# Designs tried in a protein design run: designed miniproteins, single chains, continued (2). Part 71

Each design is a single chain, and the fold is of that chain. pLDDT is the mean over its residues in the fold that is shown.

## One batch from the design tools (miniprotein)

Design m6448
Fold by ESMFold2-Fast:
Structure m6448 (fold): chain A 85 residues (1-85)
Amino acid sequence: MAEEILRESEAILARRDDIAAQMATMSVDDLRTGKASLTAQSDRLIALARSEAPVRPELSARAVRALTAARDAVLAAIDAAIAAK
């Protein structure tokens, strides 16, 4: 799980410009729904990544950092897209 979380989070960060472009085309209603869903999903994934700390502490820490950065980047893109409408 932590390896997959790390990989997906790094992939999101690599695609920040594409994500921002997609958010700019979405409705405010879709953006608000996405923000709530992202917050709930990221909280669950952070808990899953942390659950591996006893076995793989460095990987767990990297996954939590990458996921937090990816979440914050996407949330910022959502907020910017809402503000631009």
Scores: mean pLDDT 82

Design m6449
Fold by ESMFold2-Fast:
Structure m6449 (fold): chain A 68 residues (1-68)
Amino acid sequence: MPKWELVQEASLTLPDGSVIKVRVLVNRELNEVKIEVEITYPDGRVEKIISTIHLSENKVESEVERSE
C-alpha cells in the first residue's frame, strides 16, 4: 500500500458550532497529494471532500460524501 505522509493538519471551530478539519497528505514515491476536508455542521450534518492529485499524470480524483 502506498505510504501517505501527513504534512499539514488544521482544525477550526466556528462560533455557530461548525467544525472544519483539513488534512494534507503526500505520497512522495508516487508524486501524489491527498487533500481531505471534513465539515461538521451544528445540525449534525457531515460533509467530507477527498481530492487526490496525481501530479505525474496531471489527474485529479475527487470524492464527496454527505450525511443527512
Scores: mean pLDDT 78

Design m6450
Fold by ESMFold2-Fast:
Structure m6450 (fold): chain A 62 residues (1-62)
Amino acid sequence: MLSDEELELLARIVGVSPEQVREGIKMARQLLKTESVQETAEKIAERLGISVETALLIVGSS
């Protein structure tokens, strides 16, 4: 998992709250057990109201 400082920095770069990044990482960890990286990113993007490209950065941090 990212440190609090790394997570806050990622949230600032991406334009979401640190809590949204934490939720996205938690979702990615669950979804990657059964879904592809692309499908996981699409579901996170839909849930958080962000782009798929942004969701891929969160998935990569999981």
Scores: mean pLDDT 77

Design m6451
Fold by ESMFold2-Fast:
Structure m6451 (fold): chain A 74 residues (1-74)
Amino acid sequence: SHQQELTRQMIESLEKKIEEAKKKNYPEEIIKKLEEARDLFQEALETGDSRLLVEGIELAAEAEKEIKEYEKKK
């Protein structure tokens, strides 16, 4: 389905962001949020629960805001 394909793409995108965050030595709290968002997308893919997709999107967006804030402080 379109939702499953989109979810797989979101997981792949988050995995790349997690790898980049680790290479850049971002705070552990930010990395954990990206990992939690990935896990929510993986569970959404398995269950088809759109609420998990929404939660994952919100968590990923929050992590991205924290990355921008962190970079501004350094």
Scores: mean pLDDT 84

Design m6452
Fold by ESMFold2-Fast:
Structure m6452 (fold): chain A 94 residues (1-94)
Amino acid sequence: SSVTVREQSPRSARVTLPVLGDSTVVGSFRVEGDVRSLALLQLNGSRTVLRSLEGEQGEVRLTLDDVPAEGNVTATILSEEEVRLTVNLSLVPK
C-alpha cells in the first residue's frame, strides 16, 4: 500500500516522509492563485526534481524513481505571495 501525507499553507508547504523500501515518490502540488511558485522533490538533498510555476496553475505532479530504502524524501512548494498551497506526498512501492 502507498503512504500519502498532505499539507496546506498560505506561503510555504512542506512534507517529509521516511523512505520505505524500493519506491517511486510522487509529489502533487497545487497553487490556488496567479502567483509565481516553486515545487521541489528532494532525497536527503542528494537528488532533486524541481519545477517553476508561473501564472494560474492547476495540479502539477513531480516523480522521483528508484529511491533506495534510506533517508527521507521532502516535497516543498514555495510561493512569492500568500495563496493557498497544497502538497500531497506519496510513496508507491514497486
Scores: mean pLDDT 73

Design m6453
Fold by ESMFold2-Fast:
Structure m6453 (fold): chain A 87 residues (1-87)
Amino acid sequence: MSAKEKVIELLKERKEELEESDPWLAQELGELIEALKTMSLEEAIKTLETVKENYEALARAHPQHRETLEAVVETLEKAIEILKEGL
């Protein structure tokens, strides 16, 4: 399995976990997965770093959603690491 395929699978698992509890966030992850399929490894890394920073900012602004947003951030950190190892 390629680094990109591993990342897509990881994000899909997080999306499926969130579908019942937070369908809006699951939809955003689905859109991210589709976008990543068309990107190079370098573009995917940059995109995930930007998305991670956005979710970290949301977690700071909305403490009531912090646990869920921090779980997404952790998933994005793992995804970035996998892509960097694939370079």
Scores: mean pLDDT 84

Design m6454
Fold by ESMFold2-Fast:
Structure m6454 (fold): chain A 73 residues (1-73)
Amino acid sequence: SRARAEKEKKKAEEFNKKLLEYLNQLENGTPAEKQAVIDQIRAELAALDPDSIEAGMLGILLGVVEAIKKNEE
């Protein structure tokens, strides 16, 4: 229905804003703050439907962050 599509769009917009906040925290945060963000992303991912777009996006972000962490030694 149209009401579902509109609610889904708003949810996606709010989620995109949250992703930008995570990226900013990961760029400018202390090691402890970066770890807290990673833990928060993991907790959110565990609570999401694994077939959702949001779960896919958070999974990609988590993978990127873990790859960066490996390159930091």
Scores: mean pLDDT 75

Design m6455
Fold by ESMFold2-Fast:
Structure m6455 (fold): chain A 70 residues (1-70)
Amino acid sequence: SEEIIKKIAEELVEKAREMLKQGKSLDEIQKILEKETLEAIKKYKLSEEEANELSALILEGMNEAVLELK
């Protein structure tokens, strides 16, 4: 559902914010988020459309987090 996709994206973006505060590089954070996103797709059995929406929401949230914390 759309609600679960939004919650997954919010959780992953918050994880990225925490990693930024801990001094992890953007490259490391991006690799971790890519792995976590693939794991979430598998765990929740997301469709291709849902996986695309999740990726788009994570990208938008990451751009905002980087601008706010960098």
Scores: mean pLDDT 81

Design m6456
Fold by ESMFold2-Fast:
Structure m6456 (fold): chain A 82 residues (1-82)
Amino acid sequence: MTIAAAKPKLVSAGCIGCHTIGSATVPEAIKGGAGEAAKGPDLTETLTKHADADFKRIIAHHVAKEKIPPEIAAAVEAALAA
């Protein structure tokens, strides 16, 4: 997956609420420092180092760590598959 192709899907899935995406920064994330307080790691390296199949494992790990609820995980998987 390319950063440009992943960016709209990650926005739709809500990942930018807790993460940034390097040079593919979303305009909404730039305005007023929204989401600053609880940021996870920048996703640029994740998007460049991991294949699409690995994202299902990453999402499952977030559910196991209570970072996202299972219902949101299903929505994220659907957004990434679309």
Scores: mean pLDDT 57

Design m6457
Fold by ESMFold2-Fast:
Structure m6457 (fold): chain A 88 residues (1-88)
Amino acid sequence: MEERLRELTLEGVRELLELAKKDPNPENAERLRREAERALEALTSERPTREQLLAALRLAGEMAKKRKDEEALREVEERGRRLAEELE
């Protein structure tokens, strides 16, 4: 499951970057790029922040829904719930 979620997140990052490239609105394009960067940092950082992990899970969930990968979508929802429940 971990490898599957990583691949879905990377696919989502690539889709956001392509959308940013095609977006005629510079402010919206920058927002998409920043979101892609947060998700990518969740995969590459030794200790990712909660915000970075949520960004990665959101992209993985969008890709799982698009591919109709119900198992991956369920895992994304479960991990998102655990992150939301973990209070500091």
Scores: mean pLDDT 81

Design m6458
Fold by ESMFold2-Fast:
Structure m6458 (fold): chain A 89 residues (1-89)
Amino acid sequence: SKLKKEIEKKFEELSELFPELKKFSKEEQKEFKKYLIELALKNLPEEYKNDVNKIVLLILEVFKEIVKKNAKTKEEIEKVFEEVLKKKI
């Protein structure tokens, strides 16, 4: 979809500002990016879907928390995502 492409492009631009991502391989970064974009589009309020910058900043904040907590499983990643959402929404 157009929205997914816009989020991916903005993520590439902003991800360079987050050194925590360097702890992940390029393959891991691609997998996490895909999964977190899908989680965001599924769980974010409709109003957020109109702001690509907010979506990308949320995804990058989740990456930062994943690194801090050493989250490895999809269940752990989803818990981190929900915690970040609760703090920002």
Scores: mean pLDDT 74

Design m6459
Fold by ESMFold2-Fast:
Structure m6459 (fold): chain A 91 residues (1-91)
Amino acid sequence: AGELIAEALRLVAENPSDPEALQKAIEMLKKAREELEKSGVLTEEDKRLFDALIRQLKLAIEKNYPDTLEARREIGKEVAEELRKEREKQK
């Protein structure tokens, strides 16, 4: 699950103007969310984060893809930090 989340965020940050990359990121986030939910590890905050990210990426593809790499990196970093905190507690 963590690997899928990291890859999805990397795809968004690295290819913010590529709708195919954004679609792949959505697919990865959906898979990660389902895996975590089935494992009983997914918190309500994580669930909302996944749903919000998927919705945001979907809207970006539909209306306009993001063109600002810095903004994408900032968002990706924030989300990655929150998700990694949840994961890393299992050190």
Scores: mean pLDDT 68

Design m6460
Fold by ESMFold2-Fast:
Structure m6460 (fold): chain A 66 residues (1-66)
Amino acid sequence: MESLKELLLKVPGVDEETAEKLAEAFKTVENLANATPEEVVRAVDNALPADLAARIIEYARQYLAS
């Protein structure tokens, strides 16, 4: 099973620092899939746009569905 950080690095626009912060904040793909875009943006100190945050959550949901 892929780590959360490895999954996040597959999302276009997500760099290593963002992936590391999100993996540390949410810990599991399930936690991230159930997060809101605002929670994701807050976890990286408002360093990314809300549309990218929504895309990250959708990617996590798609991974769990696969």
Scores: mean pLDDT 78

Design m6461
Fold by ESMFold2-Fast:
Structure m6461 (fold): chain A 62 residues (1-62)
Amino acid sequence: LEEEIERNKKNLDEGKIVITLKTADGKPVEVVVNMTKEQVESAIEFLKRQLEARKKVEERKK
């Protein structure tokens, strides 16, 4: 998640996001999708929230 956030930040100004899709043959293929800057920012925000939620769950397991 942290690496994914950092990668998406690098692509923010380019309006690009990398998505991994599985083909019919079951092989993963990386697809670059052109998105608006707002959509990329939204994706980064979503990933940050997911990371924060995971940290809270890990703390509660202690």
Scores: mean pLDDT 65

Design m6462
Fold by ESMFold2-Fast:
Structure m6462 (fold): chain A 76 residues (1-76)
Amino acid sequence: SEDAEIAEFREYLDRRLAEARRLAERGDLAGMQRVVEDTMRWVQERLARMSPETQERVLPYVNRFLAEAQALEEAA
């Protein structure tokens, strides 16, 4: 279902953000950047397989992930 697909997408972003946060806490900024880059690569591949309607529903979660990742970088 579309709701299950969106839930899976959101859960993946939440897990990758938690990983990026742990790397930032350890001072591993290069590791944090790699996690963000790998996550965005996964996002682009996943979005390409989604309908335009599903893309619109997941974009707020992508924007939140990017905003929180930027905040982690700025705090370093």
Scores: mean pLDDT 87

Design m6463
Fold by ESMFold2-Fast:
Structure m6463 (fold): chain A 87 residues (1-87)
Amino acid sequence: MEIKFPEEVQKKLDELQEKLLEKAKLYNETKSPEDAEEVLKVLEELYQLFKDFYEENYADFSEEEKEVADKGLEYNEKLVEALRKQV
């Protein structure tokens, strides 16, 4: 189930996703720790943007959407932690 974002939030997410692809491509070419850290930074910005939106609009989410969002945030936190251990 996809959570529908406001147009402004969706645009910001799209911009960060595009930046993530650019940084991931650079890291794949260089394999440097510095480029890996740049990828992590963009991932953390994406996570924070979603978390801030969710917290600000928490009361407007249905119970089912809250459960999906909570699980998604927990998964992303674990993913960022796992990637940080590799960098």
Scores: mean pLDDT 74

Design m6464
Fold by ESMFold2-Fast:
Structure m6464 (fold): chain A 80 residues (1-80)
Amino acid sequence: MLSVEELVEEFKEILEIKLEQLKILIEKAGYSKEEAKKLLEEFIKHLKERISEYPKEYQPALEKVLEEFEKKALELIEEL
């Protein structure tokens, strides 16, 4: 099993990839800011459900990483 630190790093890498995908969808696929925000909300909801399946000791660290990602993604969407 991964340590909390290793799991957090893996989670950050997945979120970085998702942020790039979201940017591509807005810039190249013609997604509106509203459509991008809806996709982000659905993705965040899915990840929160996944985090709840982890041991309770891991959840606060993962939730914090997810909150930081959500803030960055929303800022990115507003700037595009």
Scores: mean pLDDT 79

Design m6465
Fold by ESMFold2-Fast:
Structure m6465 (fold): chain A 89 residues (1-89)
Amino acid sequence: SAMKEEAKEELLKKMDEEKLSDESKKAILYALENDSVELLERVIKVEKPSKEFLKVLYKAAVVFDAENVKEYLKSLLSEEEVEELEKEL
């Protein structure tokens, strides 16, 4: 869908800004497409991305319907941050 393509493009741009490895980029995309919390948690622990990246990742999780990944990311964000992100969707 157009929303998934837009979310993926924004995510890829932010992954480049965060200087993530190619392996981490592939792992994040796989985790979103397959709702793999364990894989995403591992990547976040290794890469230690910014809060801004976590917000972009949350929006991508919503668009990809990655429910378990979304709930995991909520635990890393404040309730106020999540509410603001959901208003932008």
Scores: mean pLDDT 84

Design m6466
Fold by ESMFold2-Fast:
Structure m6466 (fold): chain A 76 residues (1-76)
Amino acid sequence: MIVELLRKLGEEMKGKTIQERSDLVLKALAEASKQFTPEQVELLSEAISRLMLLVSQGKPLDEAVEEVIKEAEKKL
């Protein structure tokens, strides 16, 4: 469920501007808040923050997505 949202978000972020990525993040969190528990939404928010940090440090988007999914799966 959360892993599926992270995969979808990663795909949608490819080739997008910083503003478009911000909009996608807000949309993903809004959808998650309707369907998941507060604890699951917090996990998703943490994973997105980690993803953005890794990308800002120069990690390729695909690798960053894989890393945050792996980290999120350990906490589920």
Scores: mean pLDDT 78

Design m6467
Fold by ESMFold2-Fast:
Structure m6467 (fold): chain A 55 residues (1-55)
Amino acid sequence: RTLTTVIGRKGTVLPDGSVVLENGAVLEKLSPDLYRHPVTGEIFRITEDGVIELV
């Protein structure tokens, strides 16, 4: 599944529920809808529509 973000970032959801951004960064799952960037520490929410939002 490919996600399109309101901030212009795109990502792919992996079978294990992890999200990979188009730059190759893998987001760490914190909760059912919250993910953390391992390098920057930014927190993202994935909406029911598959949009990635910076929290």
Scores: mean pLDDT 66

Design m6468
Fold by ESMFold2-Fast:
Structure m6468 (fold): chain A 119 residues (1-119)
Amino acid sequence: KTKEEAWKILDEYNKKVTELLNKAKNSDVKEIEEIKEELEKLKEEALKKLKELYEKTKDENVYELGVGLLEVTTYFALLLLELLKVEKEDPDKEKLRELLKKHLWTEESLKLYEEELKE
């Protein structure tokens, strides 16, 4: 039940994020920056809803998981907005691929760092 309520909050957030990302595809650089501000506001609203759910249910595990998933979704949305912004300034698809790889390599760098910490 608590998981279902948390998933509803996350699903609604993800739908709104998808709408903003679709809007950003047809937006100029200034409009993309405005979309980033709107994304930040949507994140704060979703975090507030997750916190209110936690205060009602006291389910800390669902709260922590929900916040984590929200942070990951927001990170990738902001990444995609930066890639779209760069495309508007330089419409070279190869440059977008390089930027995407660099951001994906952050995850690989984190894995390498975790492996080094185990030694």
Scores: mean pLDDT 75

Design m6469
Fold by ESMFold2-Fast:
Structure m6469 (fold): chain A 81 residues (1-81)
Amino acid sequence: SKKEILKWLAENFEKFDKDGDGVIEGEELEEMLKALEKEGWTEEDFKILGEILKKADKDGDMVISKEELEEVLKEEGIEMP
């Protein structure tokens, strides 16, 4: 579900933010998408993920910050487990 995808992104953000700058971009974003595909995410899951990332990328620069993701979590009423 969308909530499970949002929780997964929040829980795994730090793992893909390898340089610790608080953003996922370029190669880090590609590594994240490959990891999700390897975990068996479906086409529907990737569609939901794409909608989440588009909403989180409020600056329109195709860079996803931890702060932008946290705002999406708050808007959806989701707490970290």
Scores: mean pLDDT 70

Design m6470
Fold by ESMFold2-Fast:
Structure m6470 (fold): chain A 74 residues (1-74)
Amino acid sequence: MEELEKRVREAARKIGEERGYSPETIDGIEAVALALLRGDEEAGDLLIKQISEKYGVPEEEIRELAREAVERAL
């Protein structure tokens, strides 16, 4: 479990850096990816809304990036 969560965080950071997101936005994407990995859809949806409102990134884009991070870690 710990190694998989570490890989998800590393994947989210790499994707975010490659696409030019701020460190704060990347931290948010990491949190969403971890919620999705744990199967906590409610926490994931709440985080997506909070990050979208705070940083102006579309909700669908945050969800797609978080899902990609989980897929790359598996």
Scores: mean pLDDT 83

Design m6471
Fold by ESMFold2-Fast:
Structure m6471 (fold): chain A 92 residues (1-92)
Amino acid sequence: SEALLERTEELLRELKALAEEKGDEEAVELVEELLELVRELTRERDPIRAIGLTLRALGLLLDLERLFEDDEEAQELLEQLRELLRELLRSV
């Protein structure tokens, strides 16, 4: 769904803004990598490659959850992102 992709990208931009506000360059880089993976995943037609991209996206999400462990706002965005990624994968 294009709407699911747009909402996922919106949440990732919000998370990137929080990372930039904190000066956390590592978190900014991880958010940018996750955004690129999500865009690649939505264009991927090979189900095996789609699984690989999904596992990488989940790994980055876990790394971001660790970096933002003390940030309630970021944790809420990450929970919404996890649910949207799950729904996006079901649409493939």
Scores: mean pLDDT 81

Design m6472
Fold by ESMFold2-Fast:
Structure m6472 (fold): chain A 71 residues (1-71)
Amino acid sequence: MEKHYKETVEGVEIEIEEKDGKITVKSLSGPVTYIDRNQNELTSESKEELQKRIEERLKGLEELKEKAAKE
């Protein structure tokens, strides 16, 4: 029970691996650009900062999926 897929987050392509119910970010590729949700400003951030944000978002998505599965 594992998944390996590519996803684009905030304009950056990421390789994601899910094993044993754990989600990990394998790599970041391409230029690092963070786009504000309101589309007000385009900013660039370090890979480390972006990776941290991505991990937090993936964690949130996993929690939402688990809640939806229970309903």
Scores: mean pLDDT 52

Design m6473
Fold by ESMFold2-Fast:
Structure m6473 (fold): chain A 65 residues (1-65)
Amino acid sequence: MKEEAYERAKKDVEDLINNRKLSKEQALAIAEHRLELDLRRQGVDPETAEKIVKEAVEKIKKELE
């Protein structure tokens, strides 16, 4: 689950930057929102969803530095 969330969010960030010419900050914000919505739809509990989103975004941000 966490690895799948990371890979999906990373692909979204890369697509938003490369294909839509968005800034890193904008791409991260959009990917974070999309991942949150997906986890909510899957019925993941709020605390677990928040942790997954935070860990995925932090990992992507670190790799973009």
Scores: mean pLDDT 78

Design m6474
Fold by ESMFold2-Fast:
Structure m6474 (fold): chain A 88 residues (1-88)
Amino acid sequence: SEMEKIKEQLKKIVEEIKEREKKGELKIPTSLAKKYIELLLKLGLLTEEQAEKLFEKIEGKEEVDIREFKDLVFDERLGLTDVVSPPR
């Protein structure tokens, strides 16, 4: 099914990010980050508005920091991007 294909693509991206982290890499290409956002949108894990906000935050960058990107996606999904609350 289409959903199974999207889930498989997401798994491949997550695996690539994990492999990069294991190698001590701190950043991913913006193209990979954009693809991750697109797949989350297609799976209904992000709204169109949430996806657009995430795209705007990474626009014009060649690479994005993995930790910052994960935090941005997490905060956007929880509606926390408008509040300054550092995690403990």
Scores: mean pLDDT 77

Design m6475
Fold by ESMFold2-Fast:
Structure m6475 (fold): chain A 77 residues (1-77)
Amino acid sequence: MEKLLDEVTGKLVEEGIISEEEAEEFKKRALEFLKTASATEYTGLLLNLIGIGLDIDLGYLSKEELKRLFEELFNSL
């Protein structure tokens, strides 16, 4: 999970979708969330991270759409 968090947030920063500070705060929140997450919550975070990473790689979504997906995920934590 931690490696996937680093990979996806790294891609979002490289693409200029989020700042390095936003990436750091998201990773901190996600790690805190994971300490008490149920199997369903863990799976939800995993699938959302994979989805965002894939969306970046495929390039079908705009930067605004990718930022909205990131913010929705962040707010779900």
Scores: mean pLDDT 84

Design m6476
Fold by ESMFold2-Fast:
Structure m6476 (fold): chain A 75 residues (1-75)
Amino acid sequence: DELEEAKKEAKKLLEERRKGKSAEELAKEEGRSDPSFIEQIERSIKILEEAEENNPFESLEEKLKKEKEEVDKLL
């Protein structure tokens, strides 16, 4: 599923970004140094960071999982 692969890749990019890696460093890890690819990574990270602040689908999914774990602990 292309959507699942995109989500996995997005989470990986956010995690690497939180470790302090720049888009240029992330591009180098993929063996690429072209400006267009670096710019695409920067744009993707910004979109993902903004989406995370506005409760994206992934954040909602995480909240639902936490609520289920709390209910399961009560049972």
Scores: mean pLDDT 62

Design m6477
Fold by ESMFold2-Fast:
Structure m6477 (fold): chain A 98 residues (1-98)
Amino acid sequence: SDLEEMKRKLEEEAKILAALMYILGKISEKEVMERFDLTPEQLREYLEKAKELIESIGRDYVERYVEINFRNTLQSLLLLAKKLGDEELAKKYEELLG
């Protein structure tokens, strides 16, 4: 469904933003892997994507952007989880927004 496709896109964005937060020292490696269900190999892939963003946009700009976009992405995922009736997923995103 269109909502499920939108959810997958937002989940991908959230993982990239989480990798950026890790590079910026705002979240631990353990927290990124546990909260976003990433393997060490997957984390490495998202870290490379995050590094590419920093190189393209600049570190100072990315640092400001991450806090706004991460919260907004999680909020959108929470609304989609509620719309889909996925109570476990909704709880996960509520905990991440805390």
Scores: mean pLDDT 82

Design m6478
Fold by ESMFold2-Fast:
Structure m6478 (fold): chain A 82 residues (1-82)
Amino acid sequence: SRVETFTLEVDGEAVPAVLATGVVDGREIAVAGAVAASPATVRALEELLRELGFEVEAGGILPVPQPTPAGEMRAAAVGRKP
């Protein structure tokens, strides 16, 4: 499994983000998260996963913020490689 901190651009603003990747049942899975809670942030995370070649399975604003190296993650998206 690999975890990377990066900067996501949402509506011209820099948002701290994380990307975690791993393999489950022989397929790559990715979770992308960001420290902002907005529909635009969720869309940007989903677009990032699609650009990386993942099919997006879920995305949304988190009801409870999750601590990460980038800060409290408030939005996330999950994808898998086809």
Scores: mean pLDDT 82

Design m6479
Fold by ESMFold2-Fast:
Structure m6479 (fold): chain A 120 residues (1-120)
Amino acid sequence: SLVEKAIELLEEAYRLLKEAYRLAKELDPSLTPLVEEAVRLAKEALELARKGLETGSVEDLREAASQAQGAYGLAQKAYERAKELAEKDPRVEETARLLEEAARKLKEAYRLLKQAVEEL
């Protein structure tokens, strides 16, 4: 289903964001607040999407979509900042790559969750 695919993407994004947070904390602490908040929102989106799938709750799926959109926005901002930092410090390139991948997966999860709600 669309929701099951969104859950898989949210699980992958959550893993990528946690790794990006670990690297950001070591290499550039200025990135940590954006990444930490993206991790939190991605986790909430994942939990709400799983609950919505289990219960058939349209309200939980709408909230999951909203949280995924929020996580996407923060991951995208963190990616843009990390990309600029990577031009001066190549060690930040991996953090930027992880954030870009997480943002893409969050955007796709958001689209799938929105589509699932509209088809109910």
Scores: mean pLDDT 90

Design m6480
Fold by ESMFold2-Fast:
Structure m6480 (fold): chain A 69 residues (1-69)
Amino acid sequence: SNAEKVRSILEKAGRKDDAEKAAALVTILGLSEDEARNVTRMFLAGYSLEEIAEALGVDEETLEEIKKV
């Protein structure tokens, strides 16, 4: 799945803390392969989950669900 691919890339890059949250973001929002790739790129560039959520227009309720992962 797109979520598993994102998790794998971030784990291999040493971004273990972000890998699970990024995978949850991809799953909850139903992101396409291209959108999931962009999210992965943003995490690798050092953007926080909160910054990425803001850029994608994610509401606060959805962000709090992702943070629980």
Scores: mean pLDDT 84

Design m6481
Fold by ESMFold2-Fast:
Structure m6481 (fold): chain A 70 residues (1-70)
Amino acid sequence: SSLFEQLVAEARALIEEARREGVDEETIAEYEKRLAEAEAAKDAEAVARIALEIGVELGMRRIEEGVAKL
């Protein structure tokens, strides 16, 4: 249970990072909904996939921001 709780906490931390970096409220709400569903289902694979998707989203936003300033 501890590992699952840590995975959920990490995914939640990524959602908060996305909110701080200006990801829109609709996208944040979708991530929160998906995480809540995965947590309720005790689906560790789904939680990990959500965390990965948020990480990729943040990485892509940073790349796009960098390119836009060229």
Scores: mean pLDDT 83

Design m6482
Fold by ESMFold2-Fast:
Structure m6482 (fold): chain A 70 residues (1-70)
Amino acid sequence: VELSEEEIKRIAERSGISLEQAREAVKMALEMLNGKIITPREAAERLGVSEDQAQIALQEALSLIMKKLR
């Protein structure tokens, strides 16, 4: 499932991160849905942001992806 540029921008705005970081967060959210375990700390390290920002970005990405999956 692919998110639009507008959806990725929404994740960036809500998390306070860049569009590039939001794209990486979407990739991580897809990995999590496929069974990969990613901790908030690991996500923060991969994105180069705080754990709080990484957690918000992943939650927003998962929410948007799940809305497209039924």
Scores: mean pLDDT 81

Design m6483
Fold by ESMFold2-Fast:
Structure m6483 (fold): chain A 64 residues (1-64)
Amino acid sequence: KKEKIIKSYISAGQSTIKMVDQGKFSQKAKDIAQQIIDKVKNKSPISDIKKLQDQMSKIVKDQQ
């Protein structure tokens, strides 16, 4: 369960970075997505990763 969630966060972060590079989202979304990837790689608590994911999702929705 945790491994599947972690892979989902990395995939979502990478996807968001790609969309920022395509001009669809703000640099702020890219910064948060990079922080999510970094925290996952550093084995940070899932609660910290979830908090960043919620911030990223809010920015993405506000830009849609």
Scores: mean pLDDT 75

